# Designed miniproteins, single chains, continued (5): the designs that were tried, part 28

Each design is a single chain, and the fold is of that chain. pLDDT is the mean over its residues in the fold that is shown.

## One batch from the design tools (miniprotein)

Design m16942
Fold by ESMFold2-Fast:
Parts: C-alpha cells; structure tokens; sequence
Structure m16942 (fold): chain A 100 residues (1-100)
C-alpha cells in the first residue's frame, strides 16, 4: 500500500523568507502520481504556479513545494493526493502558516 514517509502536518514560515515542503511516499509498485492542491486549487507539477509558489517532482516518490518571499496570503492548506501504479490513493494535508 502507498503511504507517506515525509509530509509535515504544519510548516511555519516568517514573512519574507522561503520554505520547502517535501512530500515523500513509499509504494511497493515504485512510481506514484502526485496531485497537489493549495487551498483547494490545483497546483501544476514542475511549474511556477505563482510569483512565490513553485512545485517540482524530484523522483518517482518525492515531490517538493517551494515558497519564496512568503506573505500572509500564502497561509493555507496544502493537500496531496498520491496514487500508485495499482490505483491505490492516499491523501495528506500540511497547514502553512506565515507569521511576522
């Protein structure tokens, strides 16, 4: 079964600073697909999704979400859906808090 090896429940970032959220899964079938959402809106993988949010697939089981020059409006919920080659899914969430 696919499962999260790395997905923080909460990330706190200071305004003006950057952060990286690593999402790592384990799957017996190897490669998984990632669907990532920020406050319910889909983020395109391997893309600069806004001025401050970028996503990147780093391996068959590892993705990263990059925040740069964080602002209070970058606070919210990251939702990750990982699907393995057999069609099994797992969903996890990270709360992102931007503070002074």
Amino acid sequence: AVKFVKLPKKVVVKEGEGAVIYVQVESPSGKVSFEIYFNGEPLEMNSQNSERIRTERLSDTLAAIFFSDAKKEDSGTITVVATDAAGNTITGKTEVIVEE
Scores: mean pLDDT 84

Design m16943
Fold by ESMFold2-Fast:
Structure m16943 (fold): chain A 77 residues (1-77)
Amino acid sequence: SSLAKEAEALRRELERLVGRETARRALQIVEDGIKAGRSAEEAARAAAGLAPPEKREEVFRLTLRIAEVWRQLLGLT
């Protein structure tokens, strides 16, 4: 789907920004937050905390969009 392609492109951008391991951990925080019933914004804020201060805003924007896409793919309202 177009949403899945968007999520994959954003994941690659996140990996370029913070490295593969930090990106993997950030996305795990997003997934866990969504599954726990948190909003996309709450999940993204938690994930952004893994990034160094100078990259936190960029990581927040990327993980927020990924969280929104993942919520839609999971059928969450």
Scores: mean pLDDT 87

Design m16944
Fold by ESMFold2-Fast:
Structure m16944 (fold): chain A 72 residues (1-72)
Amino acid sequence: MELTPEERELIRAYAEKLGFGSLTDEERLAVAVNDALERGVLSKEDVEEFFKDPNNPEIREKIVAYVRELLA
């Protein structure tokens, strides 16, 4: 998955807040997606669409917005 520098930094900060200091960017993103799914921010259908197209801007923005909320 290609992350922008801004998304990479945001996902890193999220992982560090949760205590996951050793994850790759892809692992950090996977944790964020799973957390968003468990909290009902993403549907199972959203997750399926995201894994078909990991660069889908609508779903990616939902993940970013959720991570920003958790960091606030």
Scores: mean pLDDT 74

Design m16945
Fold by ESMFold2-Fast:
Structure m16945 (fold): chain A 84 residues (1-84)
Amino acid sequence: SKIEEEREQLERLREALEQAEKLFEEAVKAGDLETVKQLLEGLLYSEGGLEKLRESLEDPELKKEFEELEKRREELIKRMEEAL
């Protein structure tokens, strides 16, 4: 169903965000600012895909989960910008 497809997309987004957070922490500890810059650039260029996902969501609970993931992503971007 569309709701199940949207749940799978949100799950993939959550997993990707968790991986990006982990890679960021590792890169900062290693002093690898080039990796931090590449991670930030990747997150910024993915914005169009996230906008489309937001517009496609119909279920209120999934919309709320997406908004929480967006806030988490924005906080990660801010932390990356502050590290550079």
Scores: mean pLDDT 82

Design m16946
Fold by ESMFold2-Fast:
Structure m16946 (fold): chain A 60 residues (1-60)
Amino acid sequence: KLILARALVDVTSADGVFIKKGDLLLVLEEKPDGKWKALSSSTGKVVTVDSKYVEVLREF
């Protein structure tokens, strides 16, 4: 299942990648601990972010 989400706040991912508020995130994997693995559209990098910092826009 593919999810398009948006960063609600500026956040630095667990991988050290800076994600700016408003960045579009393509969610690739939802982890059991509430962390999501997503592709950042602005950086082109796969990042791990807490799901509470993102807003779901579309599921397909």
Scores: mean pLDDT 80

Design m16947
Fold by ESMFold2-Fast:
Structure m16947 (fold): chain A 78 residues (1-78)
Amino acid sequence: SALATDAPSPEEIEAQIEGLKKRIDEALKDPDPRVAERKVTNLITALALLTVASPDPEVREKGLKTLKELQKKFEEKL
């Protein structure tokens, strides 16, 4: 499939998920709750899109688990 020829590898997608997880954790530490909220919302959206777009079911499961955990942290921050 032409759509898959330049797609990132499962390892690259995993690295991006881990990167987004770290960025969300950092964003939650922002002293301005409005700035933290905006950053976290944008990063959670990016993680969700990356997770859904992943062709690897194992990567998708890891992404969904991470997304649920981070959404819980975001709700507790609010």
Scores: mean pLDDT 72

Design m16948
Fold by ESMFold2-Fast:
Structure m16948 (fold): chain A 73 residues (1-73)
Amino acid sequence: SAKEELIRLLREAIREGRERGEEEEDIELMEELLRLLEEEKWDEATALLRSVSAVPSATVESLLELVRRQREA
């Protein structure tokens, strides 16, 4: 499902961020985003996605597209 794909991509981004030594605050924001997605709080998740600098732009675009698809399904 689109939700499962979205969660997978974000978990990968968190793992890669930790491996690169990203700031703990950025990791915590990504973990909060994951929580919002798991709770299906799409509007809050979309707003937070735009504020997380540690997530690559291509991943952000993919996540936004998956959220849009999930809301339409």
Scores: mean pLDDT 74

Design m16949
Fold by ESMFold2-Fast:
Structure m16949 (fold): chain A 82 residues (1-82)
Amino acid sequence: SKEKKVRELTKQMAELLEKEGLPDLAKEVQKTGDYLLETGDINKAAHRLSKIIEEAREKGVPEETLVEIERLAGELLGTAAS
């Protein structure tokens, strides 16, 4: 289901951020996933995810991990838009 896939992708992004020592950003990802499921507001969710990724980059998350988070974010938004 769409809900299941959104939750799985959200969980994967949150786990990557938690491994980098950023639990508050992991929580913001989870809130964004919940917001997306409740409202379907793709544009606001995309903006929130972009801000989370920007903050993770500023906090020194490795580029390899950021690329994976960006991939998961794109898949999350595409899933919600379908």
Scores: mean pLDDT 87

Design m16950
Fold by ESMFold2-Fast:
Structure m16950 (fold): chain A 85 residues (1-85)
Amino acid sequence: SDVFYQLGLQYLKEKNYEKAIEFFKKALEIEPDVEVALLLADSLEKLKKYKEGAEVLREVAEKLDDEAHKELLLRKAEILEEKAK
């Protein structure tokens, strides 16, 4: 939903990463979206939730048809997985 995406962006601007994560998760429940997945992962990374961020990116990548977008999300997931070690 556009409403959940807008709320996520507003909380991200306020540096309220917990609320940003909540609303970006709700947006992704409605439709897989590359930009929302990356914003959710970045918000999780701010809270040092690297493993959860990587998992989200891998799950969204599986739902996408565009190979370049899949590779983008998978590369970001690998970076977060390295930070989680």
Scores: mean pLDDT 88

Design m16951
Fold by ESMFold2-Fast:
Structure m16951 (fold): chain A 78 residues (1-78)
Amino acid sequence: MDKHAEEAARLLSKYDEKLAKEVLDQAKNLTPANIPKLKELTEKGAKTAYDKDPSAMDDVQQAVLHTQTLIDLTRKES
């Protein structure tokens, strides 16, 4: 399993387990076609984290960094 996908899901699971599982699933099966969906889910996760804990900035930034790294790698392979 990709470590970036696992870390993004782990960080987001502190705030929303179901959404974190959806992020993990999309990230593990990432193709150029589902990049917009992964971005949408990650942004939704960030909003949920901030709604629950306004101090979640570090966790959110790290999760976004991990998903962006996966997106960049996927774009390079396409």
Scores: mean pLDDT 79

Design m16952
Fold by ESMFold2-Fast:
Structure m16952 (fold): chain A 79 residues (1-79)
Amino acid sequence: MIKEAREIAEEAVRLGEEALKSTSVEEQLKLAEENRKLAKKAAELAKKSKDIKDIQVAVGAAITAIGSAVEAELKARQL
């Protein structure tokens, strides 16, 4: 569980960085949508966990993913 949540957080950061480096509105919105899917996956991991530490890591991953998605969407609006 902790390992899956960490992998989601790492992928969320990677997609967010890729979106910010992109000059395409379409690509930025696509990467934002992928991050919103990662946020939902992390939230489901948090719901399934019985350990407070596992819940905290999964919630952190969900927050990271939604933050990256919103940042990419805002960048797309400015183009």
Scores: mean pLDDT 83

Design m16953
Fold by ESMFold2-Fast:
Structure m16953 (fold): chain A 66 residues (1-66)
Amino acid sequence: GAAEAQRLRDEAARLIAEGERLIAEGRKMLAEAKNIDEILRGIGTVLRGIGLIAEGELLERKAAAL
């Protein structure tokens, strides 16, 4: 129903926004990194952000199929 599709769209928007925030945070961490451990933390943060955006896009596709 429309309610389920809207819930999925709302969740997708939340995941995409959080993912974009993490990518920005990770990029800032990489720019400020002083050693390899800080670089690895920055990379990990960017990768988590990319994963959340991908999950959000999947939910948008699922909502469109309902």
Scores: mean pLDDT 89

Design m16954
Fold by ESMFold2-Fast:
Structure m16954 (fold): chain A 88 residues (1-88)
Amino acid sequence: MSIGELIDALEKGDKEKAVEILREFKQLAESRGDTEAVKLANELIEKVKKADPETLKKVGREMRANYVELSQLSLTEFFKRLLELLEK
């Protein structure tokens, strides 16, 4: 899974696909022993499930505008940034 695939799912308001991709990132974080990233991934999955599709589309557009910056972040930093955008 890639950040680009997550952004595409968000821009489409596709909650199911976004959750699927976040679960894949959670598995990656678990394989690395990154307990903070695992915790953040679980929180993000819950927030995405509760979010309105229009909110997801807005977040997806903002993430696409910042794609290069986001692609350089650690999983933990990326998840924190996504949480900030979802709480606007």
Scores: mean pLDDT 83

Design m16955
Fold by ESMFold2-Fast:
Structure m16955 (fold): chain A 90 residues (1-90)
Amino acid sequence: IEEVKQEAIEEVKEVAAKEVKELAKLADKYPVAEDIFAEGQAKIREIVAKAEKEINAAKTPEEAREIAERATREIEEVARKAKEEALKLA
């Protein structure tokens, strides 16, 4: 179970790192939307912190994977909404 928890946490962190890096690059390219991207990055970090706690508390491998899947979906949605809102300013 510890291996599955570690894998689940790493997956969430990897998706978050990719999305945060993308939003940071877009903030440099579109300064007018910097605040939108900064808010998106902050929300993604909060999702990661919450997911880590929940995965560590999971009693089964299935629970750990389900939490990771939910967290990655939330991270992707936050990034998508930030990009959509920023696009309206561009």
Scores: mean pLDDT 83

Design m16956
Fold by ESMFold2-Fast:
Structure m16956 (fold): chain A 92 residues (1-92)
Amino acid sequence: PDEVLDPERRAELEAALEARIAAARAQIAAGANAPEHRAQAYLAGLEAMLAALREGAPSLREIAERALEAMLARAREAGDEATAAKLEEELA
């Protein structure tokens, strides 16, 4: 069972995710993250969380699952087998 997010908590999480996405994009653009494919996977996860929240996902569990799925897809595209394996385990 998962907790249902109330409107105030959803607004707080949306604002936090928008700020983190902006920071992650800035770091990637500055070349501060290495390897870049891991930074891109993290960004994809944050963007998936924000999208799920805006689409009305009812719980943190569902939002987290969307993030893990997005990160897994990016890790697989980059050939990062170790990260992909860990993310697959978390989704199981």
Scores: mean pLDDT 76

Design m16957
Fold by ESMFold2-Fast:
Structure m16957 (fold): chain A 65 residues (1-65)
Amino acid sequence: SSIEKVLERLRKKPKGDEIALALARMVYAIAKLENDKEGQIGALEVILELDPSDEIAREELEKLK
C-alpha cells in the first residue's frame, strides 16, 4: 500500500501527474521483476487512472485480479 500512497502524494505537486505516471511505470517494472503482485496491482491502478487508454496495463491488471 505504500506505493499507492507515495504516488498519490506526488500527484498533488506541480508536474505531479507526470512524475506519478513515470514512477508508477517504474514501480510496476520493479514489482514485476520481484514477483510482487500487490505492488504490480497498485502501480497498474495508478497507471490506468493517469492513462486510461493503456491497454497493456488494463490487460495485466485483469490477469492479476
Scores: mean pLDDT 78

Design m16958
Fold by ESMFold2-Fast:
Structure m16958 (fold): chain A 83 residues (1-83)
Amino acid sequence: AVEAEIKEKYVQLAKENEAAFLLQAESILERYIPLLDHENAAVRQQAKEALEELIALLEEVKPYLSDQEKVEELIQRAKQALE
């Protein structure tokens, strides 16, 4: 319920303010990619889950965004980090 509500708010942001949404997505990548190498296993797991959720969100909103190249770049960057 709460997770679905948060997801819906981000989908709405993507539709209403694409530039702000893309900046937020990029900030999430910059924050969580370094945490994949963190000493604490729980922190690494949270970072992995956050990036997987970001990929799912980006793929869901992709049809509604004009900057398809930037969206695909962010998706690929997140996927490469999770290898």
Scores: mean pLDDT 81

Design m16959
Fold by ESMFold2-Fast:
Structure m16959 (fold): chain A 81 residues (1-81)
Amino acid sequence: SEVEAAVAALETALKDLEELVADESVSEEEKRQAVRRLLGELRKIQEQFADSEEVKAKIEKIKAFLKEKFPEFAEEVDAIK
């Protein structure tokens, strides 16, 4: 289903984000650009699947990770419902 595909994409996005944070060869600006792109994707997925508890749970995990590792984006992260 589209929900299952969205959940899988979010799980992949979280793993990619964890790998990106650990990668010392990537500049801080490149990491911030990746976070900005991810925030845009999370907003679109949230709007499309607003009533999906499974999608919401995966988005909340990514939001928690982003607020911990990139506190400068906390306001933008909190704006995703």
Scores: mean pLDDT 85

Design m16960
Fold by ESMFold2-Fast:
Parts: C-alpha cells; structure tokens; sequence
Structure m16960 (fold): chain A 74 residues (1-74)
C-alpha cells in the first residue's frame, strides 16, 4: 500500500540520518538524502499513481548516499 511504501522510505531516511551522525565527513549529505527520501514518501502517499516514480527517485538518493558513505570510510 502507499502507506507501507512511505513507511519503508521513512525508515530508509532515518537510517541514513543515523549513519550521517556517525560519519562527520558526509553528515550533511546523508541528512539531506534522508530528508529528501522522507519527503518523497510523504508526497507519494498523496499521489499514489506517481508513487513508483517517487520511490525510484528515493532509491537513487539512497544509492548515492551509500556511495558517498563508502568513499568516506576508505
């Protein structure tokens, strides 16, 4: 359901925000990605027909954040 997808996106955003707190070098980038993903989830709940597009955008934000995190841990 849209609520379940939005909840998954919310949890992903919160996870990235927590990781950012542990890695100061990319903290702002992870906070921004987490907030963006949560916002996309909220909008997806309002526009269910576009939810898959918002989820795809959120997945891209998460992927880029994970890449930045991996680079910072080198």
Amino acid sequence: TPEEVAEEMRRTGERLERLGEQVPEVRQQLLDAGRGIRSLGDVGRTYPLLLSSYRSAADELAREAERLLASALE
Scores: mean pLDDT 80

Design m16961
Fold by ESMFold2-Fast:
Structure m16961 (fold): chain A 74 residues (1-74)
Amino acid sequence: SEPISLEEAEELAKRELEEVEAYVATLPADTRFEAGEPTALMKAEVGLTAGPLDAAEALEQARKLAEAMLKKLK
């Protein structure tokens, strides 16, 4: 059997995106994240290249990953 269901994977992707979005909303507009570790989802799937990300860039990357997972799940 799958180690994780598609429904559970979708739930985790949405939860990670919501966490990042809520976190980014608490930050000043010009905030940058420390090198490459804003979310577990981005870290695992994209493998952020070395360097700090703008908060907006980190959120956008998390959204793209969540969207790709949702599209795969239909």
Scores: mean pLDDT 52

Design m16962
Fold by ESMFold2-Fast:
Structure m16962 (fold): chain A 78 residues (1-78)
Amino acid sequence: MAAELEKIKKEAEELEAEVKKNKDEIEKLVPDVLKQSQAQLQQVKDAGYPPILQEQARKRMYESILKKAEEKKKEEEE
């Protein structure tokens, strides 16, 4: 259980680092998605979900941001 939480947290941190590395591009392509994702993360924290669910939510949100940014970039390259 502790090992799984640590693994998810590490994955979330790696995805966060990827978002930060590409922050300017992501903010330019999908600013609304970035803002919505931050608001949703805050809601999960405020709702008092267990840490494992908070880290899972954080991981899913960063994955969503990266996916939407990639899709938007492909659309603009057409």
Scores: mean pLDDT 77

Design m16963
Fold by ESMFold2-Fast:
Structure m16963 (fold): chain A 99 residues (1-99)
Amino acid sequence: MEEEVKKLIEEAKKKLEEGKEAFEKGDLETARRYFEEAMEKAAEAIAKATGEKLQKTPEDSLVRAYLMKAEGKASEEVEEALRIGQEAARLLSKVDEAM
């Protein structure tokens, strides 16, 4: 449902921003948790927008959305969720590098 997808995207954005704040404060464990939650919410948004079941991992959902975008079949919601999830994954890698 469109409203549920938008809610999940907004939740993912909120978690991403909370993770960035924690990262800037040097709270790497809190930043890691928020970035993981942002990826999970982005994956849920992709699943609901596509009508598909959740993939085994959030990363698998991002790969799925990336392929849909490459084929020109991704909705605006799928593309936005993909952008948020990719940013969260990038920042999670930075947390791992800092630890």
Scores: mean pLDDT 83

Design m16964
Fold by ESMFold2-Fast:
Structure m16964 (fold): chain A 100 residues (1-100)
Amino acid sequence: SKKEKVEKLLEELKKLTKEALNSKDNEEIKKKIEEIEEIIEEIKEITKDDLELLIEALEEALKLLMEILKNAEMNLEVLLRVIGLILRIIGEIEDLRLKL
């Protein structure tokens, strides 16, 4: 099921979020953000024919990235990368909602 695959990928995002929050190393946090970005792209590919499931998954990913933004110990470079990803996802959700 597409939904089961997305749920598994969202659990990976939750795990990576927890690992980013528990890290004091900006290189480790940066690597976790890169892995999060890759999983989001995989979710998009799986959900390309299911816009409602895609929006729901992107909203959950956005929630997790906002937890990282609020609570992770990040330098300016990693912080700006997280902000950029959040803004991109917000724009993608808005565009997708206009297609519904």
Scores: mean pLDDT 89

Design m16965
Fold by ESMFold2-Fast:
Structure m16965 (fold): chain A 86 residues (1-86)
Amino acid sequence: TDTFKKIFSSQINSIIDMMKDMPDMSKKIQDKFNKYMSVMDSMSVSTQVGTVLTMIGTQVDMQNTPDSDKEKKKEIGENLVEALTL
């Protein structure tokens, strides 16, 4: 639904803002998210719920990671990209 897409977009925008110093990673996340959104309506409810929980976990992990720890931020970003890969 439009509401669910707004929630997903808000979560991804928050994550991208946390990774503003890593533009390549931000672009990779955005590209994967856009592809995920294009097929989201065909996904099971459990998969969609799992994605919301994964994005919440990603935001928490990023919040707990120092801006100087680029390797850890990249790892968190790569984990999100993998989770968004269907």
Scores: mean pLDDT 77

Design m16966
Fold by ESMFold2-Fast:
Structure m16966 (fold): chain A 95 residues (1-95)
Amino acid sequence: TREEIIEKVAETLLKGGLVSPDQARKVAQAAVDAASKVLKNIIPEAVIDTATRVLAGEPEVVIVNQLMTTYGLEEELAKELVKAVKEAIEKVLSA
């Protein structure tokens, strides 16, 4: 379910030290919501991987290539996913 994906994203980001405990769920919710608007079928691991790499400060082109090679996403879809997740996370962290 969407809620299970959000919890898995939040746990991964928190354990990785990429977010504070009070931000973990908000960031995870934003990333999953953004991904759901781009992807017809959510790939939980792709959302986790994208959010983790965005928060780690990886360049978008590197994240796009990772999504294409690991999850078989078409380039334009991978670009849309990275952009949407990055914008959503930045909005939460700037609030």
Scores: mean pLDDT 84

Design m16967
Fold by ESMFold2-Fast:
Structure m16967 (fold): chain A 63 residues (1-63)
Amino acid sequence: MMSQEDALRQLAREALATHDRETAVRITASRLQQVHTQEGRPLDERDAETAARMMVAALERAL
């Protein structure tokens, strides 16, 4: 679970299972920004929130 995709998806699923969707989006967006920054690919907070929101929504729909 070292790839950004694996880490982000797992985090989003855990956050969604433990918290409501709003909190899950915030947690996922924050992690996405941190991971991208660590890999030298900073992501704007708006882009991170958009990506996190879409991922959380998709996971929620797949329940």
Scores: mean pLDDT 74

Design m16968
Fold by ESMFold2-Fast:
Structure m16968 (fold): chain A 107 residues (1-107)
Amino acid sequence: DERKKRIRKEATEEFGLPEELVDEAIETLGVEEVEKILERLKEENITDPEEAEYVLKKLVEQELIRKPTKPLYEKMQELIRNKQIDTAEQQEILEQMKKIVEEQRKK
């Protein structure tokens, strides 16, 4: 994706952001959201690499806490409410939820 390449180049070369953090942000937030974040940093004159890195890292952390666990947690609660946690597929969803929660607890 040409947009992804452009955003990676802008973030690393213009803002001095670590490539690993930029790649994680694009994966977690999506390329469009990262592009908006970079535009916001420019508008607010946040050109210090350390400040830009801190902002991006915090936004990625907030999305990781919210997005990966919440949809699966909601699905788990629906299965419990319906008392239909008896199929292989439903058990797999619960096991995935447990793994994600345990990984989050380690961090």
Scores: mean pLDDT 66

Design m16969
Fold by ESMFold2-Fast:
Structure m16969 (fold): chain A 65 residues (1-65)
Amino acid sequence: SEMEARARELGERLKAELPDVVEVEVTGKKIHVKVKSDDVTSLAAAEIRVVAIGIEVGEAEIEVL
């Protein structure tokens, strides 16, 4: 679907731009992002980006490792 393609595009950009993003999985309109970081500021930045993606594509989840 077009929304799934958009979610994959946004997920790949997130992974390219944020080194703390270790995995991105897309299923339909849901994006699941896994992050690993020892820096609270970097985690907060990832959370903000993931929330924005969820607003655009439908559903987003962030998992902190």
Scores: mean pLDDT 80

Design m16970
Fold by ESMFold2-Fast:
Structure m16970 (fold): chain A 57 residues (1-57)
Amino acid sequence: GAAIEAAKARLAEVEARAATLTDPVARQVADHEIAEFRELLAQAETDEAVARALAGL
């Protein structure tokens, strides 16, 4: 639905920002945050309330 697509767009933005990081520590932190977001997004695909919460961020 629209909420999960909005969450996917936010994930793409975070990934694009992480790609510009040249500091290895900052990149490692960003990669961890991306992994957590991907896990929440997978849950959102089966739980519309989680999808709406992610889209509202």
Scores: mean pLDDT 76

Design m16971
Fold by ESMFold2-Fast:
Structure m16971 (fold): chain A 98 residues (1-98)
Amino acid sequence: DPLEVMDKLYEAIKNKDYKTMVELDKKLDQLGKEGKLTEEHMREFYKKYGKVLFAYSEPTGKYIFLGPLTPEEVQAISRAAKEGRFDELVEILKKAAK
């Protein structure tokens, strides 16, 4: 269940449990490759944890902080992406990362 994995990932990030973070990130990557990680799962994740998002990058060995996103920022990002307004999308992401 992708949402259960995401819940555990958020707790591991909060607790600085790096070993569990890596294991859960690999599990989410595998679920994505299997097509089991859907837009609905991502929406529920953003709805539940939209204030804090982290992604682990294995090539760099670093956590990428995606910034605290409000429901309004998530909605603005989704709208800009749907309308092909990528310059606006970049500005929203830059603002959220501060």
Scores: mean pLDDT 62

Design m16972
Fold by ESMFold2-Fast:
Parts: sequence; structure tokens; C-alpha cells
Structure m16972 (fold): chain A 64 residues (1-64)
Amino acid sequence: LEDKVAVLTKEHLQTAIQAAKSLGVPQSKIDELEKKVEAAQTEQQMRQILSEIGDLINDALEAK
């Protein structure tokens, strides 16, 4: 992409949430992540949510 501003979109975060759900992250944590995505107004907030999704996926994989 040649875009000067690469924006992490809410659609990308929703895709990551669906992946987390498929990997065994509990629905309660999925619901919390979805609320955070809806409330996110900045790219920094969206990057923070993506990091949290990654941490939850790692926790689910380590438990399994």
C-alpha cells in the first residue's frame, strides 16, 4: 500500500477477534474486545486493542 497513513481499521480488529474466538478465547473476553473496538476513536487505541487480542490468543494457545 502506498497510502501515506496506514490506518488499522475496525474491520481488521473484528477479523482478529474472530480468529481469537476460533482459537478458544472465551466469549466474555470477545464481548469486551468488541466493545473496545466500537469505542476506539484513534489508531493508537486500535493498535492497543490488537495487542490485547494477540495476548489473549497466546494465553489460549498456551492453555491448550
Scores: mean pLDDT 74

Design m16973
Fold by ESMFold2-Fast:
Structure m16973 (fold): chain A 70 residues (1-70)
Amino acid sequence: SARGEALVREAEEAGASDEVIRLMHVLLAQSPRAPALTVDALERAARLAREGNHEEAAQVARDALAEIAA
């Protein structure tokens, strides 16, 4: 989705780590399976990346991916 793509770009512009960006791209690919959960998790990850909380941003993306996989 355009919203999800914009959130990944926002995290990249904020200087998010390669791991955070990679996880956000994987999460974005899950949008057709869980659109609301995916967008919510991307918004939380982008916010944390802007705050410099890269480890928590990565964890949010991992937790969302685990929930979608369940």
Scores: mean pLDDT 84

Design m16974
Fold by ESMFold2-Fast:
Structure m16974 (fold): chain A 65 residues (1-65)
Amino acid sequence: MRAEADAHIARGRELLARAAAEKDPIRATGLRVLAVGHAVDAALALAREGLPFREALAEAVARVR
């Protein structure tokens, strides 16, 4: 469902913004890893809507950034 992908993208964006503001490099890296997880989940949601996985992953990564 597109709304599910949009929710994961929004969460990924929030995590990347928090990582950019985080002073602790270890915590910043952890937040970036979590953001990657949400990009993958968004790509899986888009793939369920009929996009090939590679295209879905590219779209999710572009929309998170």
Scores: mean pLDDT 80

Design m16975
Fold by ESMFold2-Fast:
Structure m16975 (fold): chain A 86 residues (1-86)
Amino acid sequence: MEELEKETEKAIKEADEFYKSAVERIRQALANPETAREELDRVIEEAEKFGKELIEKYKDNPKAAGYILSKVDEVARLAREAAEAA
């Protein structure tokens, strides 16, 4: 039980750190029109890769996997909205 809770906390922390980093990258991409599309494409690709790797790692922990998926989906949504605005 303690090991499962510890793994869940690690997954949440990793997802939160990724989310914070991705949001800052989206904000920076929008400030530079010349590279905005390339930076947004990288954010989306990294979010999909991060999500697949962490979900596979924590697939036996539905709580962790669900939290990771929610953060990855939110980053992808924000990046798509930014791309539509560019």
Scores: mean pLDDT 77

Design m16976
Fold by ESMFold2-Fast:
Structure m16976 (fold): chain A 73 residues (1-73)
Amino acid sequence: SENEKAAEYAKKAAEAAKNEEAKRSALGGMDSALQGDGAAASTGGYEAAKVAENEEAKKYGLLAMQYGQKGAS
């Protein structure tokens, strides 16, 4: 599902993140996606991408945002 993809990309963003703020936002997005809340998952992915210090974490945060938006039906 789209929320499952959002959770996977949020997890990858958290694993790639070099700063704690990005990691916390990504983990929040992952938790929301696993609970079926695509809108909250999208917000978490966006916030993780916004504060991420490295491009890999930013990329995965944006993917989590995109799939969270699709899951928010």
Scores: mean pLDDT 85

Design m16977
Fold by ESMFold2-Fast:
Structure m16977 (fold): chain A 70 residues (1-70)
Amino acid sequence: SKEELEKELVELAKEAKKLFLEGKITDEEYKEINKLITEGEDAIENNAPLEEIQKLIDKIKEKIEEVKKK
């Protein structure tokens, strides 16, 4: 549901902030993740298809996993 996707996006934003505050990701990586989060928030606000919102969430998850591997 849209509400579940909104909740997941909020949790991903919290995870990214925690990683940044713990020094586990760079300023540049954090900015890139926040750009994707903003795109997800905009998609939700503009009533984009749930499939499109899910793809943005998946992209955020992939980026977080990528930065954790460095």
Scores: mean pLDDT 83

